# Designs tried in a protein design run: designed miniproteins, single chains, continued (3). Part 24

Each design is a single chain, and the fold is of that chain. pLDDT is the mean over its residues in the fold that is shown.

## One batch from the design tools (miniprotein)

Design m8808
Fold by ESMFold2-Fast:
Structure m8808 (fold): chain A 66 residues (1-66)
Amino acid sequence: EVAERARPGDVLRVTYKTKDGKLESVLRRLEDPEEARRAIEEFKEWAKKNGKEIVSVEVRPPLEAR
């Protein structure tokens, strides 16, 4: 489960395919690991409404945190 690997400040990366077959990514910063589960469900609903197919969901550490 991707959400279980999330830490505060991590970035949720969702890659989806558009109707045209193009791959695009959306990044969302997570302030709380529990937000990951909700954010994933929100992205699923958004993708369904906008005719997009979710290809992958990842949790990544921030590139730089100072």
Scores: mean pLDDT 71

Design m8809
Fold by ESMFold2-Fast:
Structure m8809 (fold): chain A 69 residues (1-69)
Amino acid sequence: MDKLVEQAKKVVEDFLKRMEEERKKYLEAGDEQNARAIDLAIKNVEDMFETWLKRENWDVIKRIAEVLG
């Protein structure tokens, strides 16, 4: 269980890092609307992942971990 949770956390963290990099690119380009959309998406992903961990949703956590492999 723990290994799959760690893999899922890494996948989510890597994804969030890439989203933050894209958000910064849009801000640098002056595209505030797309930057705000990405900021909202980051918050939604963080909230969803925390909820899945709290509910011990095995199937979802396993699928996220499998994306890394």
Scores: mean pLDDT 77

Design m8810
Fold by ESMFold2-Fast:
Structure m8810 (fold): chain A 69 residues (1-69)
Amino acid sequence: SSDVDRASDLDYRAYKLIKDAEAGKGGKKDIEEAIELAKKGLDYGTVAGDTSIVNSSKENIKKGEELKK
């Protein structure tokens, strides 16, 4: 479905930004973008009923918030 496709894209984009930040790459704006992408991915994943994307998106939000401290 279009919601699964959007959720998957958003989750992957958030994941890439989080991995870069964990490696000491990028800046605060990139971390903030990752959190917003992950929140959107969580919303679309929840609507689609995709538990894998929901769990991945929640983890990306958590990691992004930790990286902002």
Scores: mean pLDDT 87

Design m8811
Fold by ESMFold2-Fast:
Structure m8811 (fold): chain A 90 residues (1-90)
Amino acid sequence: FELAPGTLVVLATLLDEEGRAVGGAVLFLRYRDGRPELLAYGYSPVEAGRFAIDAVDPAMEPAVRALFEAWLREHAPRAAVDRVEAYWLE
């Protein structure tokens, strides 16, 4: 699977009910007709590795946030989110 320029990458650190980091999620999105569309995703437990997140977008588009929150409800409904970062592949 090859990612094209203009792909939006969303990275999140996931917390358990006690506020401990228990995993990370990565979503690959693309805009189509002005809407974000999920292309692919990955999920990793913290024990399997550590995440190095370099880019921070302080203002996620509301549609991107809504898509990400819907994805979390389906794939990690009990996780809280500590940090979310988004960046464009150029």
Scores: mean pLDDT 60

Design m8812
Fold by ESMFold2-Fast:
Structure m8812 (fold): chain A 61 residues (1-61)
Amino acid sequence: ATDSASDNLMKDGVAYLVRSDQDVDDMFSRGIRSVVIVNDQNQIDFATRALTGQGINVIVI
């Protein structure tokens, strides 16, 4: 993949909170490949299921 929008967003200190499928779609439409999620089991389960299969790097805080 050649999209680096996620690198720019993370570089600017922007943390993306993934809460729903809509957030996933919005991130993909922006070319985001790295996301930060809260240390919440529901968010971790959602992100693991929805994002890892898409080649998105998931960071848990």
Scores: mean pLDDT 57

Design m8813
Fold by ESMFold2-Fast:
Structure m8813 (fold): chain A 60 residues (1-60)
Amino acid sequence: SRAELKARAAEMVSELIKKHMETGDVKYQQAAGDIIRAVSAGDEAALEEAMAEAEKLLAE
């Protein structure tokens, strides 16, 4: 559902910010920004794409 997708997006943003603080690598901050922009735009396709890329980064 949209509510579940938004909840997962918020959780991923928090994890990305934590990784940015731990590593200093701006790629995590940029990925968090991509998710936030997609949520603000209401673009579910862009959100799913941004979350998929973020999931790859968090798996590293």
Scores: mean pLDDT 84

Design m8814
Fold by ESMFold2-Fast:
Structure m8814 (fold): chain A 90 residues (1-90)
Amino acid sequence: SLKELARMLGEFIVEKLDLPEEVKEEIIELGEEAEMYVLKYAVEKKREYLEKAAELYERAAELLREYAPDDPLAQALAEYFLEQAEELRK
């Protein structure tokens, strides 16, 4: 529930950002795929899935920094994604 609410809030934030529509869609898809790999880890307990999720979060952060470098909200979301990636690699 809390993770679902965080995902919906993340999607809402991305949609509010001044980004090309295709970039918004890519960031949302990367976040959803990362979440699916975290869920796969919960079921199968393979660390490989957390590594894949971390890579997807890092890619989402790269897109936010590339396309919205001057937007404080986009930079905060990029930092959040990088923190999620770091936590998954522990």
Scores: mean pLDDT 84

Design m8815
Fold by ESMFold2-Fast:
Structure m8815 (fold): chain A 72 residues (1-72)
Amino acid sequence: SMIEEANAHIEAAERALDEGDLATALEHLRQSSELLTEALKKDPQNKEALDAARRHGEVQQRLAEAAAARAA
């Protein structure tokens, strides 16, 4: 399903962040965002999609913080 694929990309983004690979993390988050947008367009109240979107947001924040720390 699109939600399962989105979650797989979020997990890959988390792994890339743990390894310091910000570019790979960003690409996985981009793919996850596209899948979640399509899933929520079909069913805006889908709990699994909303849960995945929350996790996506948390990982996106971690990416932003890591990028800022590297620039400082």
Scores: mean pLDDT 87

Design m8816
Fold by ESMFold2-Fast:
Structure m8816 (fold): chain A 85 residues (1-85)
Amino acid sequence: MREEVEKLVEELLEEYGTKEGVSEEELEEMRRMFLERQERRPLKPEEVRNELEIIREILESFKAMKEAIDKIEEMHKLGISLPAL
């Protein structure tokens, strides 16, 4: 069971990292944190998959927000005035 959970975590994090352009260092850190959590609170593979899916959705949302903020900052550096958010 633990081996199945570990493989599931690895597959999902690698898939996400490749797809979303997450750094390998960040991906490894996320995997390590998740495995430590799994040791303290063992979850079924289904629960692990659901939790990783939620984390992925949250990360996608934060990535989109960060990209928007970065773009706004870049425009401000160019002296372009933007309306209030």
Scores: mean pLDDT 64

Design m8817
Fold by ESMFold2-Fast:
Formats: C-alpha cells, sequence, structure tokens
Structure m8817 (fold): chain A 103 residues (1-103)
C-alpha cells in the first residue's frame, strides 16, 4: 500500500508538470498526460503483478520521451531542462518501485 501510494503521488506530480509546460509544449504535455492516463487505468484494472509490469513499460516510455525531446529541442532554457530531468527522475522511481512489487 505504501509503495502504491508513492506511485500515485508520482503520477499526480507528472500531471502537475504536464499542465505547467502545456503553454510552451502542448504536444509534449499531451503525451505525458496519455502516459499518466494509461498508468491510472492500469492501477484500477490490473492485478498487482500486471500493474507493476505496465508501470515499468510506462516509465521507460516516459524516459525515452524526455530523451527524444532533448534531442529535438537542443535550445531549451535551463529551467525547462531542469523540469524535464525532474520528470525523468520521477519515471525512474516508478520503475524501481514496480520492480520491488514484482520481487
Amino acid sequence: SSRLQQIQTSLQNLKIFAEDIKPKFPKLSEKILKLVQEAEEALQTLSEEEFAKKMREIAREGIKLIKDFFKENPDLSLSIKVKLLSMSGTEFVIEKISERILA
């Protein structure tokens, strides 16, 4: 339950981040919100083991999304780069918690 609460908090933080960047990067915001929606649906519908597998996949997609965005947008401001790296860190935490649920 504590680990699931930590994942729920991380998903909420990703939503807040997506809303914050939306005026400058609406397409990136939409992709982040789609990943969060998939995660929230998985939390409601899947068993704990299947949920953990799905969370690892979503976290990997989120990390890839940020890496691809940096490659496509090399002239990003420092403040936006810091926010995107913070999001990537949140996705990494979700992956590690998911691995522990499966162990």
Scores: mean pLDDT 73

Design m8818
Fold by ESMFold2-Fast:
Structure m8818 (fold): chain A 81 residues (1-81)
Amino acid sequence: MVDIKPVRKTFPSEEEAIKEAEERVAKSGYQIVGVKILDAMPSDEELLELVRKGADNDEIFFYYELESGKYVMVFAKKKKP
């Protein structure tokens, strides 16, 4: 029986979530290229489509839960030389 304990952080505002994402991507050599605010968690199919489109452009995404129940989706791309 596999028990997966979620390891995620809930943020009080979209500003705080974006700030955290910016710090993380900067350390990894990426930069934020887009942000979307969502009223609900995207479906698995929607997430897979975003992953496929991102992979073609060397783009990754993070999503964070807000205390309001909304979600912040942050898109980041590898810095070009």
Scores: mean pLDDT 70

Design m8819
Fold by ESMFold2-Fast:
Structure m8819 (fold): chain A 76 residues (1-76)
Amino acid sequence: AAAAEQALLDQAKQLLTERFQLELANERDGSKKAQLDATRAQYDALRAQLTPAQQQQLDAFEAELRAQKEAALKAL
């Protein structure tokens, strides 16, 4: 893949990680709702620019983050 495509994939993974961290923070006090909405919009726009193979990698990464979030919420 081109360096620009790799940079987009890495940025999308960072946005996913940030989104899940914000979701966990928002569950504590509800203060992160607007920042969550902004991060989701950025992620959706970036994901649309990726190849189908990169989108599949991103889906797998999102599933891992979702499982980690569910485990964290159950522990709290």
Scores: mean pLDDT 80

Design m8820
Fold by ESMFold2-Fast:
Structure m8820 (fold): chain A 58 residues (1-58)
Amino acid sequence: MSLLEQLQKAMDETTAKALQLIAAIRAKAPQSVIDELQKQVMELAKKVVELRKQVEES
C-alpha cells in the first residue's frame, strides 16, 4: 500500500469515527462511550498528521 493510499484510508477511518462520535453525542450515549470514541478519533487524527508528514517528505 502506498503512503497516499494509507493516508486516504486513515482519513476515511477518522471521518467515519468522527461521525460515530457526533451520532453518540446526539443520541446522548453514556459518557464512557463518548470518551472512548473521542480517544479513537484523536488517535486516528494523529495518524493522519504523521502520514501527511511522510507524504510531504517523500
Scores: mean pLDDT 83

Design m8821
Fold by ESMFold2-Fast:
Structure m8821 (fold): chain A 95 residues (1-95)
Amino acid sequence: SAKIEAGAAKAKEEGYRGGYVAGLGDKEGNAALYAGGVIAAMGGGLSGALEAGPEGRKLAADAAKEGALKGGLEGGGERGARMAEEAAYRAGLGA
């Protein structure tokens, strides 16, 4: 459905942005950027899953996970990327 697709797209985009900040914070040793990025990735997973609704929840969670990992790796910190990936996925599934 259009809502499932919109929720998944939102989860992926917001997950990516949060992941990037978490990866950058990890790379730079900046704890505030690291934590802020992980929280933002969680917010993306949750928000996207809520928009997708119950039928689209897992698809949005998977999209958030994919976005957050990609963003985090591009941000330059693997630890931040993996933390954002897990946080986004779990938040999406818990929506």
Scores: mean pLDDT 91

Design m8822
Fold by ESMFold2-Fast:
Structure m8822 (fold): chain A 82 residues (1-82)
Amino acid sequence: SLTLPPEAVEVIDIFARAFKLSPEVKELLMEAIDKAAKEHGVEADAYTVSQVLGVFSSLYRPGMSEEEIKQAIKKAVEHVYG
């Protein structure tokens, strides 16, 4: 189960609507961020989550494959939580 705080979920929701992300891509972002925060023993605060989304937006292009999207999410998470 996800343990993201409500403010982090809100930031991801706003981002997903602005970029017209599918529910599947939004779920992948939430799961990857939740996992990284847990692995580092930190809270997924709205500021840090916004940094991940900023990096992801620089890598994301409409029409990317599922594999390309997963790699972009991984790179964004590693850049911020690394």
Scores: mean pLDDT 86

Design m8823
Fold by ESMFold2-Fast:
Structure m8823 (fold): chain A 91 residues (1-91)
Amino acid sequence: SKVVLSEDDIEELARHINPAEIGRALKLPNLEEKKVALKDIVLSSSASLETKTKALEFIDSATEADLIKLYNDLLEADIGLGIEDIKRAVA
């Protein structure tokens, strides 16, 4: 079966990856080039080895729709983390 990333996996990736980098990778002309760029982004991040391994396995089995979903999930998580940082600063 396809690898599924948990909410915790998505949150950890969002802490260590700028969603703009994912967005740029998704503009590449074909699925294989998108996957290569996304794997490079994941491997270059400071995420844990466990989260990186799961993310790489997900990318390997991903369809175009799966990669778009990953981007949207990371955008949502990044926004949530930004809100938490603001709340902490003004508390």
Scores: mean pLDDT 81

Design m8824
Fold by ESMFold2-Fast:
Structure m8824 (fold): chain A 99 residues (1-99)
Amino acid sequence: MKLKLTEEQKKAAEIAVEVIEEILKKFKEEEKDEELVKKVEKVFELVKRYVKGEILPEEISEEELEIVKELEEKYGEKLKEIDERFIKEFEKRLKEYLE
C-alpha cells in the first residue's frame, strides 16, 4: 500500500529514484564483485520502494534485513561512498528544483 505523499514529497521521491538509478548504473560499470553488485541491486530496489511510500519500515522482511546487515559488515566503506554520492547529488538536484 502507498503512503499519501505531499506534492513536495512526491517530487523528492522522483529525484531520489533518479539519483539511485544513476548511482546503481555507474556502480555496475565500475564494480567487478558480482555478489556485491547483486546485493546492492536488491537493497536499492528496497530503498526505491520505501522512498515511493510503497512499503513501511515494519514491512521489511527478515531476509531483506539480512542482506543489508551482510553489506554493512563486508562492504561498509563502499556503502558509505555510495551514501555520500547519493546525498550530494540528491541535495543538489532537490535544491535546484526548490530554488
Scores: mean pLDDT 73

Design m8825
Fold by ESMFold2-Fast:
Structure m8825 (fold): chain A 78 residues (1-78)
Amino acid sequence: SPAEKHLEGLVELAREKIEAAKTDEELREVKEELERLIKEAEEALSSLPPDHPLVKPLEETLKKLKELLKEVEKRLKE
């Protein structure tokens, strides 16, 4: 679906930005974007009925975004 492709694209773009980041300032910007995307996805998930076709894609996206956030936080705490 277009929505599932959009969610996959958000994760891929975030991952590419993390890989391209050369400074702590760039990593902080990615962290802020990841935190915003996680909040938006959690709010979207909370508004959907449990049987909605986007529930599973959103849960998978949230899991991936949270793992990327942990990686960014680890790199910032060196």
Scores: mean pLDDT 84

Design m8826
Fold by ESMFold2-Fast:
Structure m8826 (fold): chain A 81 residues (1-81)
Amino acid sequence: MDAARATAAALVVVGTEINFELGRLTAEDLLAAAEAVATLRALGDPRADEFAARVRRMAAAALPSLSEAERAAVEAALAAV
């Protein structure tokens, strides 16, 4: 069960990276990726820190294109992981 949850969470982060590479990254993608990192961290997955760093890099690149409310939501979600 936990291995399946960790795999599903990792796939969310990978999907977010694909959207980033395609120039189609949304605030919803970043929020889903932050939740996925929180899941990996709660499960004690050793990839959690690396995936958190990757999501933060994507968020930093996307922040200038987000609304004020979207930026606040993404920043709050990333501060929690």
Scores: mean pLDDT 85

Design m8827
Fold by ESMFold2-Fast:
Structure m8827 (fold): chain A 89 residues (1-89)
Amino acid sequence: NKALEELGKIDPEFAKELKELIEKGDYKGAVELAVQKARELARQGRYDDADKVLTYSAEAFREHGKDKEALELEIEGGMLRIERAVEKF
């Protein structure tokens, strides 16, 4: 899975945990893990990595036919981008 490979470049432990949840079919847990990781990265000022975590996790979910779960991460990413844009003003 190309999306999981890209996530592994950001955080290999996170990518492994996410893959394990996907393999178990625990997409609710996978969404929660991805959102938590993105928020932690954003708190550290790593906004580009936070956006990539949400984007590639959503791609991984779509590859498994989980469009609703992917949309939840896309919405979170949109909120993160708005928060970042507001900080610039």
Scores: mean pLDDT 85

Design m8828
Fold by ESMFold2-Fast:
Structure m8828 (fold): chain A 70 residues (1-70)
Amino acid sequence: SEEEERLALEVELGVLQIKAAVTLHLSKDPEERKKAEELMDKLNEVDAEFRRTGDIEKAREELEKIKKEM
Protein backbone atom coordinates (compact mmCIF):
# COMPACT_ATOMS: atom_id res chain seq x y z
CA SER A 1 0.00 0.00 0.00
CA GLU A 2 0.97 3.66 -0.41
CA GLU A 3 0.99 4.05 3.39
CA GLU A 4 3.43 1.12 3.73
CA GLU A 5 5.66 2.62 0.98
CA ARG A 6 5.64 5.99 2.80
CA LEU A 7 6.53 4.38 6.17
CA ALA A 8 9.30 2.29 4.56
CA LEU A 9 10.77 5.44 2.97
CA GLU A 10 10.59 7.38 6.26
CA VAL A 11 12.30 4.53 8.15
CA GLU A 12 15.04 4.14 5.51
CA LEU A 13 15.70 7.92 5.47
CA GLY A 14 15.88 7.95 9.28
CA VAL A 15 18.29 5.00 9.44
CA LEU A 16 20.61 6.57 6.84
CA GLN A 17 20.48 9.95 8.63
CA ILE A 18 21.48 8.24 11.91
CA LYS A 19 24.36 6.37 10.19
CA ALA A 20 25.62 9.62 8.62
CA ALA A 21 25.35 11.46 11.97
CA VAL A 22 27.27 8.67 13.79
CA THR A 23 30.10 8.84 11.22
CA LEU A 24 30.16 12.66 11.29
CA HIS A 25 30.51 12.76 15.11
CA LEU A 26 32.54 9.60 15.88
CA SER A 27 34.84 8.98 12.89
CA LYS A 28 38.51 9.96 13.34
CA ASP A 29 39.00 10.07 9.54
CA PRO A 30 38.52 13.63 8.12
CA GLU A 31 37.63 12.21 4.68
CA GLU A 32 34.91 9.97 6.16
CA ARG A 33 33.52 12.95 8.15
CA LYS A 34 33.40 15.12 4.99
CA LYS A 35 31.58 12.36 3.05
CA ALA A 36 29.17 11.91 5.99
CA GLU A 37 28.48 15.68 6.04
CA GLU A 38 27.75 15.69 2.28
CA LEU A 39 25.55 12.59 2.69
CA MET A 40 23.68 14.20 5.60
CA ASP A 41 23.02 17.36 3.54
CA LYS A 42 21.62 15.27 0.64
CA LEU A 43 19.45 13.15 2.96
CA ASN A 44 18.11 16.28 4.72
CA GLU A 45 17.22 17.80 1.32
CA VAL A 46 15.29 14.65 0.30
CA ASP A 47 13.53 14.57 3.71
CA ALA A 48 12.57 18.28 3.50
CA GLU A 49 11.27 17.93 -0.10
CA PHE A 50 9.29 14.78 0.83
CA ARG A 51 7.71 16.52 3.85
CA ARG A 52 6.77 19.47 1.61
CA THR A 53 5.37 17.52 -1.39
CA GLY A 54 4.44 14.02 -0.12
CA ASP A 55 5.84 12.68 -3.43
CA ILE A 56 6.89 9.11 -2.54
CA GLU A 57 8.11 8.25 -6.07
CA LYS A 58 10.34 11.34 -6.31
CA ALA A 59 11.74 10.84 -2.79
CA ARG A 60 12.48 7.14 -3.50
CA GLU A 61 14.22 8.06 -6.81
CA GLU A 62 16.43 10.65 -5.07
CA LEU A 63 17.21 8.27 -2.17
CA GLU A 64 18.25 5.47 -4.58
CA LYS A 65 20.61 7.93 -6.33
CA ILE A 66 22.17 8.81 -2.96
CA LYS A 67 22.53 5.09 -2.03
CA LYS A 68 24.40 4.41 -5.31
CA GLU A 69 26.93 7.13 -4.34
CA MET A 70 27.53 5.58 -0.90
Scores: mean pLDDT 87

Design m8829
Fold by ESMFold2-Fast:
Structure m8829 (fold): chain A 75 residues (1-75)
Amino acid sequence: SPSEEEKRRAMGQRLLAYLEANREAILAELEAMRPELGEERVEEARRVLDEVAALLRAGDVDGAIALLREAGRRS
């Protein structure tokens, strides 16, 4: 059976693939929500999305999860 490290790596790869495949749709949805969220929240969400994707490309799944948790706490 896969180790916990191998499972975490596989999860990170699937999440990255999802984010890359859906990046334009996610950005369009964030832009559509700008009137409700405000400019600062939309720009922060865009930065978090790009930074999470960069961490996942580097294989830093734990860093990506930590960043998402921090962003969630600020909402």
Scores: mean pLDDT 84

Design m8830
Fold by ESMFold2-Fast:
Structure m8830 (fold): chain A 119 residues (1-119)
Amino acid sequence: LSEKEKEEYEKNKEKKKPLIEAAKEELKKAVPDEEKREKLLKLAKAIGEELTKKGVKVNMVDVEIAFLKLLAANKGDLAKTLEELKDWLIEQGEKEEDIEESIREAAEKTDPELLKYIK
């Protein structure tokens, strides 16, 4: 990410802090394992970063919140969550190829083992 994109992310994160905290609380109930939850939080941020690099219009923080809420709703089912996140981003007007590439790159950077959920 560029310096300006990082600065915008931090400003948006502060503005949406109550929504982020609520999403994280829901995820704690759905995924009580701390190690798994930390990995999923890193993946959420990485997906937002890779989408931002592709020039998608959806704010990185909104992507993170959507991903975490979908994860909680799906009781930590990552494969289902990634499919639903992709559908949501397509509804926002983003290109399927950009979404799929961003998710793969984010998973690889977070933990290559996560690639099994993106097949």
Scores: mean pLDDT 84

Design m8831
Fold by ESMFold2-Fast:
Structure m8831 (fold): chain A 76 residues (1-76)
Amino acid sequence: SLEDARKAIEEAARELGLPEEFVELTLKVLESLLAGNDGKVTPALVRQAVALAAKELGLSRETAERAAERIIELLE
């Protein structure tokens, strides 16, 4: 669910020292992607949302990959 996704994104951001802006942007992008994918949160959609948010905020690829991995783990 989007609620579970928000909690996972917030937890990963806290652990990795990422700003609140990362949380809000990632969730906004994820919500947009879900509209085109039957509303199901998948690892692929999480990776896409995180990559887009990280790019906009100037975060490294390595940071984006670590964040996506942790969010996916928290959603399992």
Scores: mean pLDDT 83

Design m8832
Fold by ESMFold2-Fast:
Structure m8832 (fold): chain A 98 residues (1-98)
Amino acid sequence: ELDLNNITVQIGEILRAIGDILDAEKLLELPDEELAKEETLEEIRRKIEEIEKEIEKVKEALKTAPEEQKPLLEKALKLYEEAKKLYEEALERGEKAR
C-alpha cells in the first residue's frame, strides 16, 4: 500500500486527482455521439472504478492521519469526489445518447 502519511505521496494524490478532473472536463466537451461509443463508455467506467478505489484509500488514511496531514488528505478526497462526479456525468450522457 502507498504510505499516505508521507507528504510527497499526499501531494502526488492531489496532483493525480487534479489530472482526473481535467481529463473528465475534456470528456464533457465531446458530443454525445462520441460519449455513446462502447470503447468510450468502457473507459469511463474503468476510470470511475479507479477513482472509487483512491477515494476509499484516502478515507482510510484520514481515520488515522495526524492533524498536520489531514488538510492534504481532505483536499485529495474532495478533488477525487469532484473527478468521480464529472466522469459519472459523462457516463450518463453517453448512455442516454445510445
Scores: mean pLDDT 84

Design m8833
Fold by ESMFold2-Fast:
Structure m8833 (fold): chain A 77 residues (1-77)
Amino acid sequence: EKQALIDRLLAMMRALGASEAELEEARALLEREDVETLRRMLEQALQSAQAVLAAAPEGKATPEQVAQAQAVVAAAA
């Protein structure tokens, strides 16, 4: 389970434009975290993406921000 959570978090970072160097550094940091912390991080990232998607109909999010939020949700699933 821990590796699956790390893979999802890294996929989300890649969707947001993280470089390979940033992903390598993030992987090392995430490997040191416990499963509970990783699950919380994933939950918070999903909540942030959901907030962007909720703001889109009100014109408070750009099409690019909506696309990034959709990519984050897809990567986290």
Scores: mean pLDDT 78

Design m8834
Fold by ESMFold2-Fast:
Structure m8834 (fold): chain A 80 residues (1-80)
Amino acid sequence: AAQAARAELLAEAEALAEELEANKDDPEKRAEVLKRAADLYLRVLEAALAAAKTPEEREHLLQQMAQTRELVAKQLAELA
């Protein structure tokens, strides 16, 4: 169930990435789609964090979330 739910969220993120590719010549639409894709990916990481069993696993997921937010901010700045 949890594994399937994460796979579904990742598939939605991939679909948004395809939409981003399809709108490559529309920076405003690209920025909007990127924000949605990032939000979905962060939700996947949040679900994993809630299921984390060890402090090490939790710390690793928190670092991934922070890195993801930084990468998204950089990408959005480059689009606008």
Scores: mean pLDDT 74

Design m8835
Fold by ESMFold2-Fast:
Structure m8835 (fold): chain A 57 residues (1-57)
Amino acid sequence: DKSVEIAKEVVKLSETTNLSKEEIAEILSKKFKISFENALSMAENVDEAKKLVEHVE
């Protein structure tokens, strides 16, 4: 599930690095081939990403 993979990457980068939301968004955009705007929205919603990851374990 691509959404879950993106969510896992957001949580991982947010917890393991000191990268800004913009830097995380750039990594997500390149890795998952999504727009920077969509990636930035995902990076800004880390709490929602955590919920998605926890649901699928």
Scores: mean pLDDT 76

Design m8836
Fold by ESMFold2-Fast:
Structure m8836 (fold): chain A 95 residues (1-95)
Amino acid sequence: MKAVELVEKFGERFLAEHPNPTPRERRLLEVGIRTIQALVDGDYEAAKADIEEMLTRLGASKEEVIRYLNLMREAARELGVEETAEKIDELIKEL
């Protein structure tokens, strides 16, 4: 349940910043959702691999990825999912 709410809230925030998302931005959203699912499942290595996909295959800048991770972190904090927010902070520090 909390994972679904976190995905929905992140998606709402992402689309608020990108009201007419490009195909690339839609792919970044999809990878962001996978990152959230991995973190909620406790699979930090899968989440890290998703971030690497954003940086390499999708050509996202470090700053762009940090912005999206910040959207995820704020969504997690609003929902009281502090463990997930902490793991997102760890991903940001590794960038």
Scores: mean pLDDT 85

Design m8837
Fold by ESMFold2-Fast:
Structure m8837 (fold): chain A 63 residues (1-63)
Amino acid sequence: MAGESAEKAREDIRNAEELLREAEETGDATLYAAAGILLVSAIETARMVGDRELEEEARRLAE
């Protein structure tokens, strides 16, 4: 269970990175909002499974 949740959080981080990249290229504020939602979800999931490294990774991207 914990491993599956951590994998979901990693996938959310990857998707958020892609959305942030597209937002920088296009200037689309909607993509920034979508990336933010994925990063918040990843932070919450990482905390729930106790993956401190994964939590810090998501937090760095959210800055």
Scores: mean pLDDT 78

Design m8838
Fold by ESMFold2-Fast:
Structure m8838 (fold): chain A 99 residues (1-99)
Amino acid sequence: SELLSIEEIRERGEKYGVPEEAVEEMIRGVELVENHSKEELKEEVLKKAKEITDPETVEKIEEILKTASKSALVSLLFALEKVEKGELDKEEFEKEVLE
């Protein structure tokens, strides 16, 4: 199988010493990919970007959305949520996620 089950993700996380918070983020990512269309994920990313970033950053995100996979969209959503919580600086977001 090409997709790991939620149980397998938890088991492998424990085996490889991945922090529980990172394992839960991976599980949420899988659920978002499986239960949402690419169009729905694009809408959620754009909504979050418009709420927490400036128009210039939103334009960069809109360009990424044209070619992004579902997994890339989920990663982008999680990065935006970290920016909103103050867990990721805007400059780090632009460097690590938008480049």
Scores: mean pLDDT 76

Design m8839
Fold by ESMFold2-Fast:
Structure m8839 (fold): chain A 115 residues (1-115)
Amino acid sequence: LTKEEEQYLRELEDNSPLAQLKAAANLLKSSNEELQKLAVEKLLEFLEHEDESLRIKAAYILLNSENNEVQEKALEKLGKLGEKAPKEIIPKLVELLEHENENVQENAAFALGKI
């Protein structure tokens, strides 16, 4: 692991939710599949956080990912949350209906139907 990746791994366990989100966002861009998996898992947990601002930030980080599988996992989780999902993400879900990847389009439609 690089020194930066080791620092972000430590920050994933920080008591500050903002530090954890920042670390996860950075690890999500890693070429290391295990680090990306840990980042996705942490960000998906934040979609259920008590702080609405943190839920919104985590949703946008996941939905703006260049990795279609990450976007699909986020959309699936948001769809399962249904009415509990943050309504502020609706414009981003509408944008994803026009995504170039058909699986992302279908998952965005599913999430919108549940939210």
Scores: mean pLDDT 84

Design m8840
Fold by ESMFold2-Fast:
Structure m8840 (fold): chain A 97 residues (1-97)
Amino acid sequence: MREELLARLERILGPEEAELIAEALDELERIDRFSAEMTELELEEAVRQAEAGKMSAEEIRQLFIEQLRRAIALAKLLGSDQADIDRLQALLARLEA
């Protein structure tokens, strides 16, 4: 499932953004598998909307940034390791640049 989603994201956002999303999903899965799975499902729906001409590449990028911000906030609330939180924050900063 993830490989197909990432290939579709690469066609919409380009390889750099798709690679950052892939890294963020891998980091998120190590912290919370459920949050990673829900993020993938939301992205798959967003990709379907974009392929139908109902969502822009920028809207998908902003959606993922918002998803990652929520995931970081939840990780902090749940007492996840600071090193894991720092890695997610670094990926968020790269996506926002």
Scores: mean pLDDT 84

Design m8841
Fold by ESMFold2-Fast:
Structure m8841 (fold): chain A 102 residues (1-102)
Amino acid sequence: SMLLKLIGYALRVIGLELDAIKAIEEGDIEGLKKSLEEIKEIVREAGKLAGKEEEAEEVVKKIEELAKKALKAAEEGDKEKAKEYVEEAARLARDFILELMK
């Protein structure tokens, strides 16, 4: 079922958001980068599954800009700002996946 796969992608995004927040708290820049890259991959896979690859790539570009801001904030020691950018990126990913379920 396409719906069950999309639900699985949304749940994985939640898990990756939590992993990214933990990485920020621990000062794990590589872990933060990995979690953000995996969120982008999930958005691409969801878009491909639903025949919405162009729309998915637009969302991925927005997530990439937020990921760059999150990484910079984390490297500068601004953990709260880094978390805000991670939360925004994860929200964009979840909102896109939810729109595919309509």
Scores: mean pLDDT 92

Design m8842
Fold by ESMFold2-Fast:
Structure m8842 (fold): chain A 80 residues (1-80)
Amino acid sequence: SDKLIELKKLAQKLKEAFLNKDKETALKYAEEIKKLSGDEESVEKIKKLIEETDFSNEENYLKKGEEIDKILSEILEKAE
């Protein structure tokens, strides 16, 4: 569906912003995913993970990134 394609694009943009350590842009794309998916609970978890990320701590950064990727995958599966 066109909605699933758009969600995949937004998820990729969120992941790219997070990899670039750009919290503001990552949070912006999380909000857009929330509006498009309607999955408020999963998106609020992603937003919390982004806000709690210590980008100066590699272990924390990588772990938070993996948790975000998992939740994004779950949102995309529910949209199918």
Scores: mean pLDDT 87

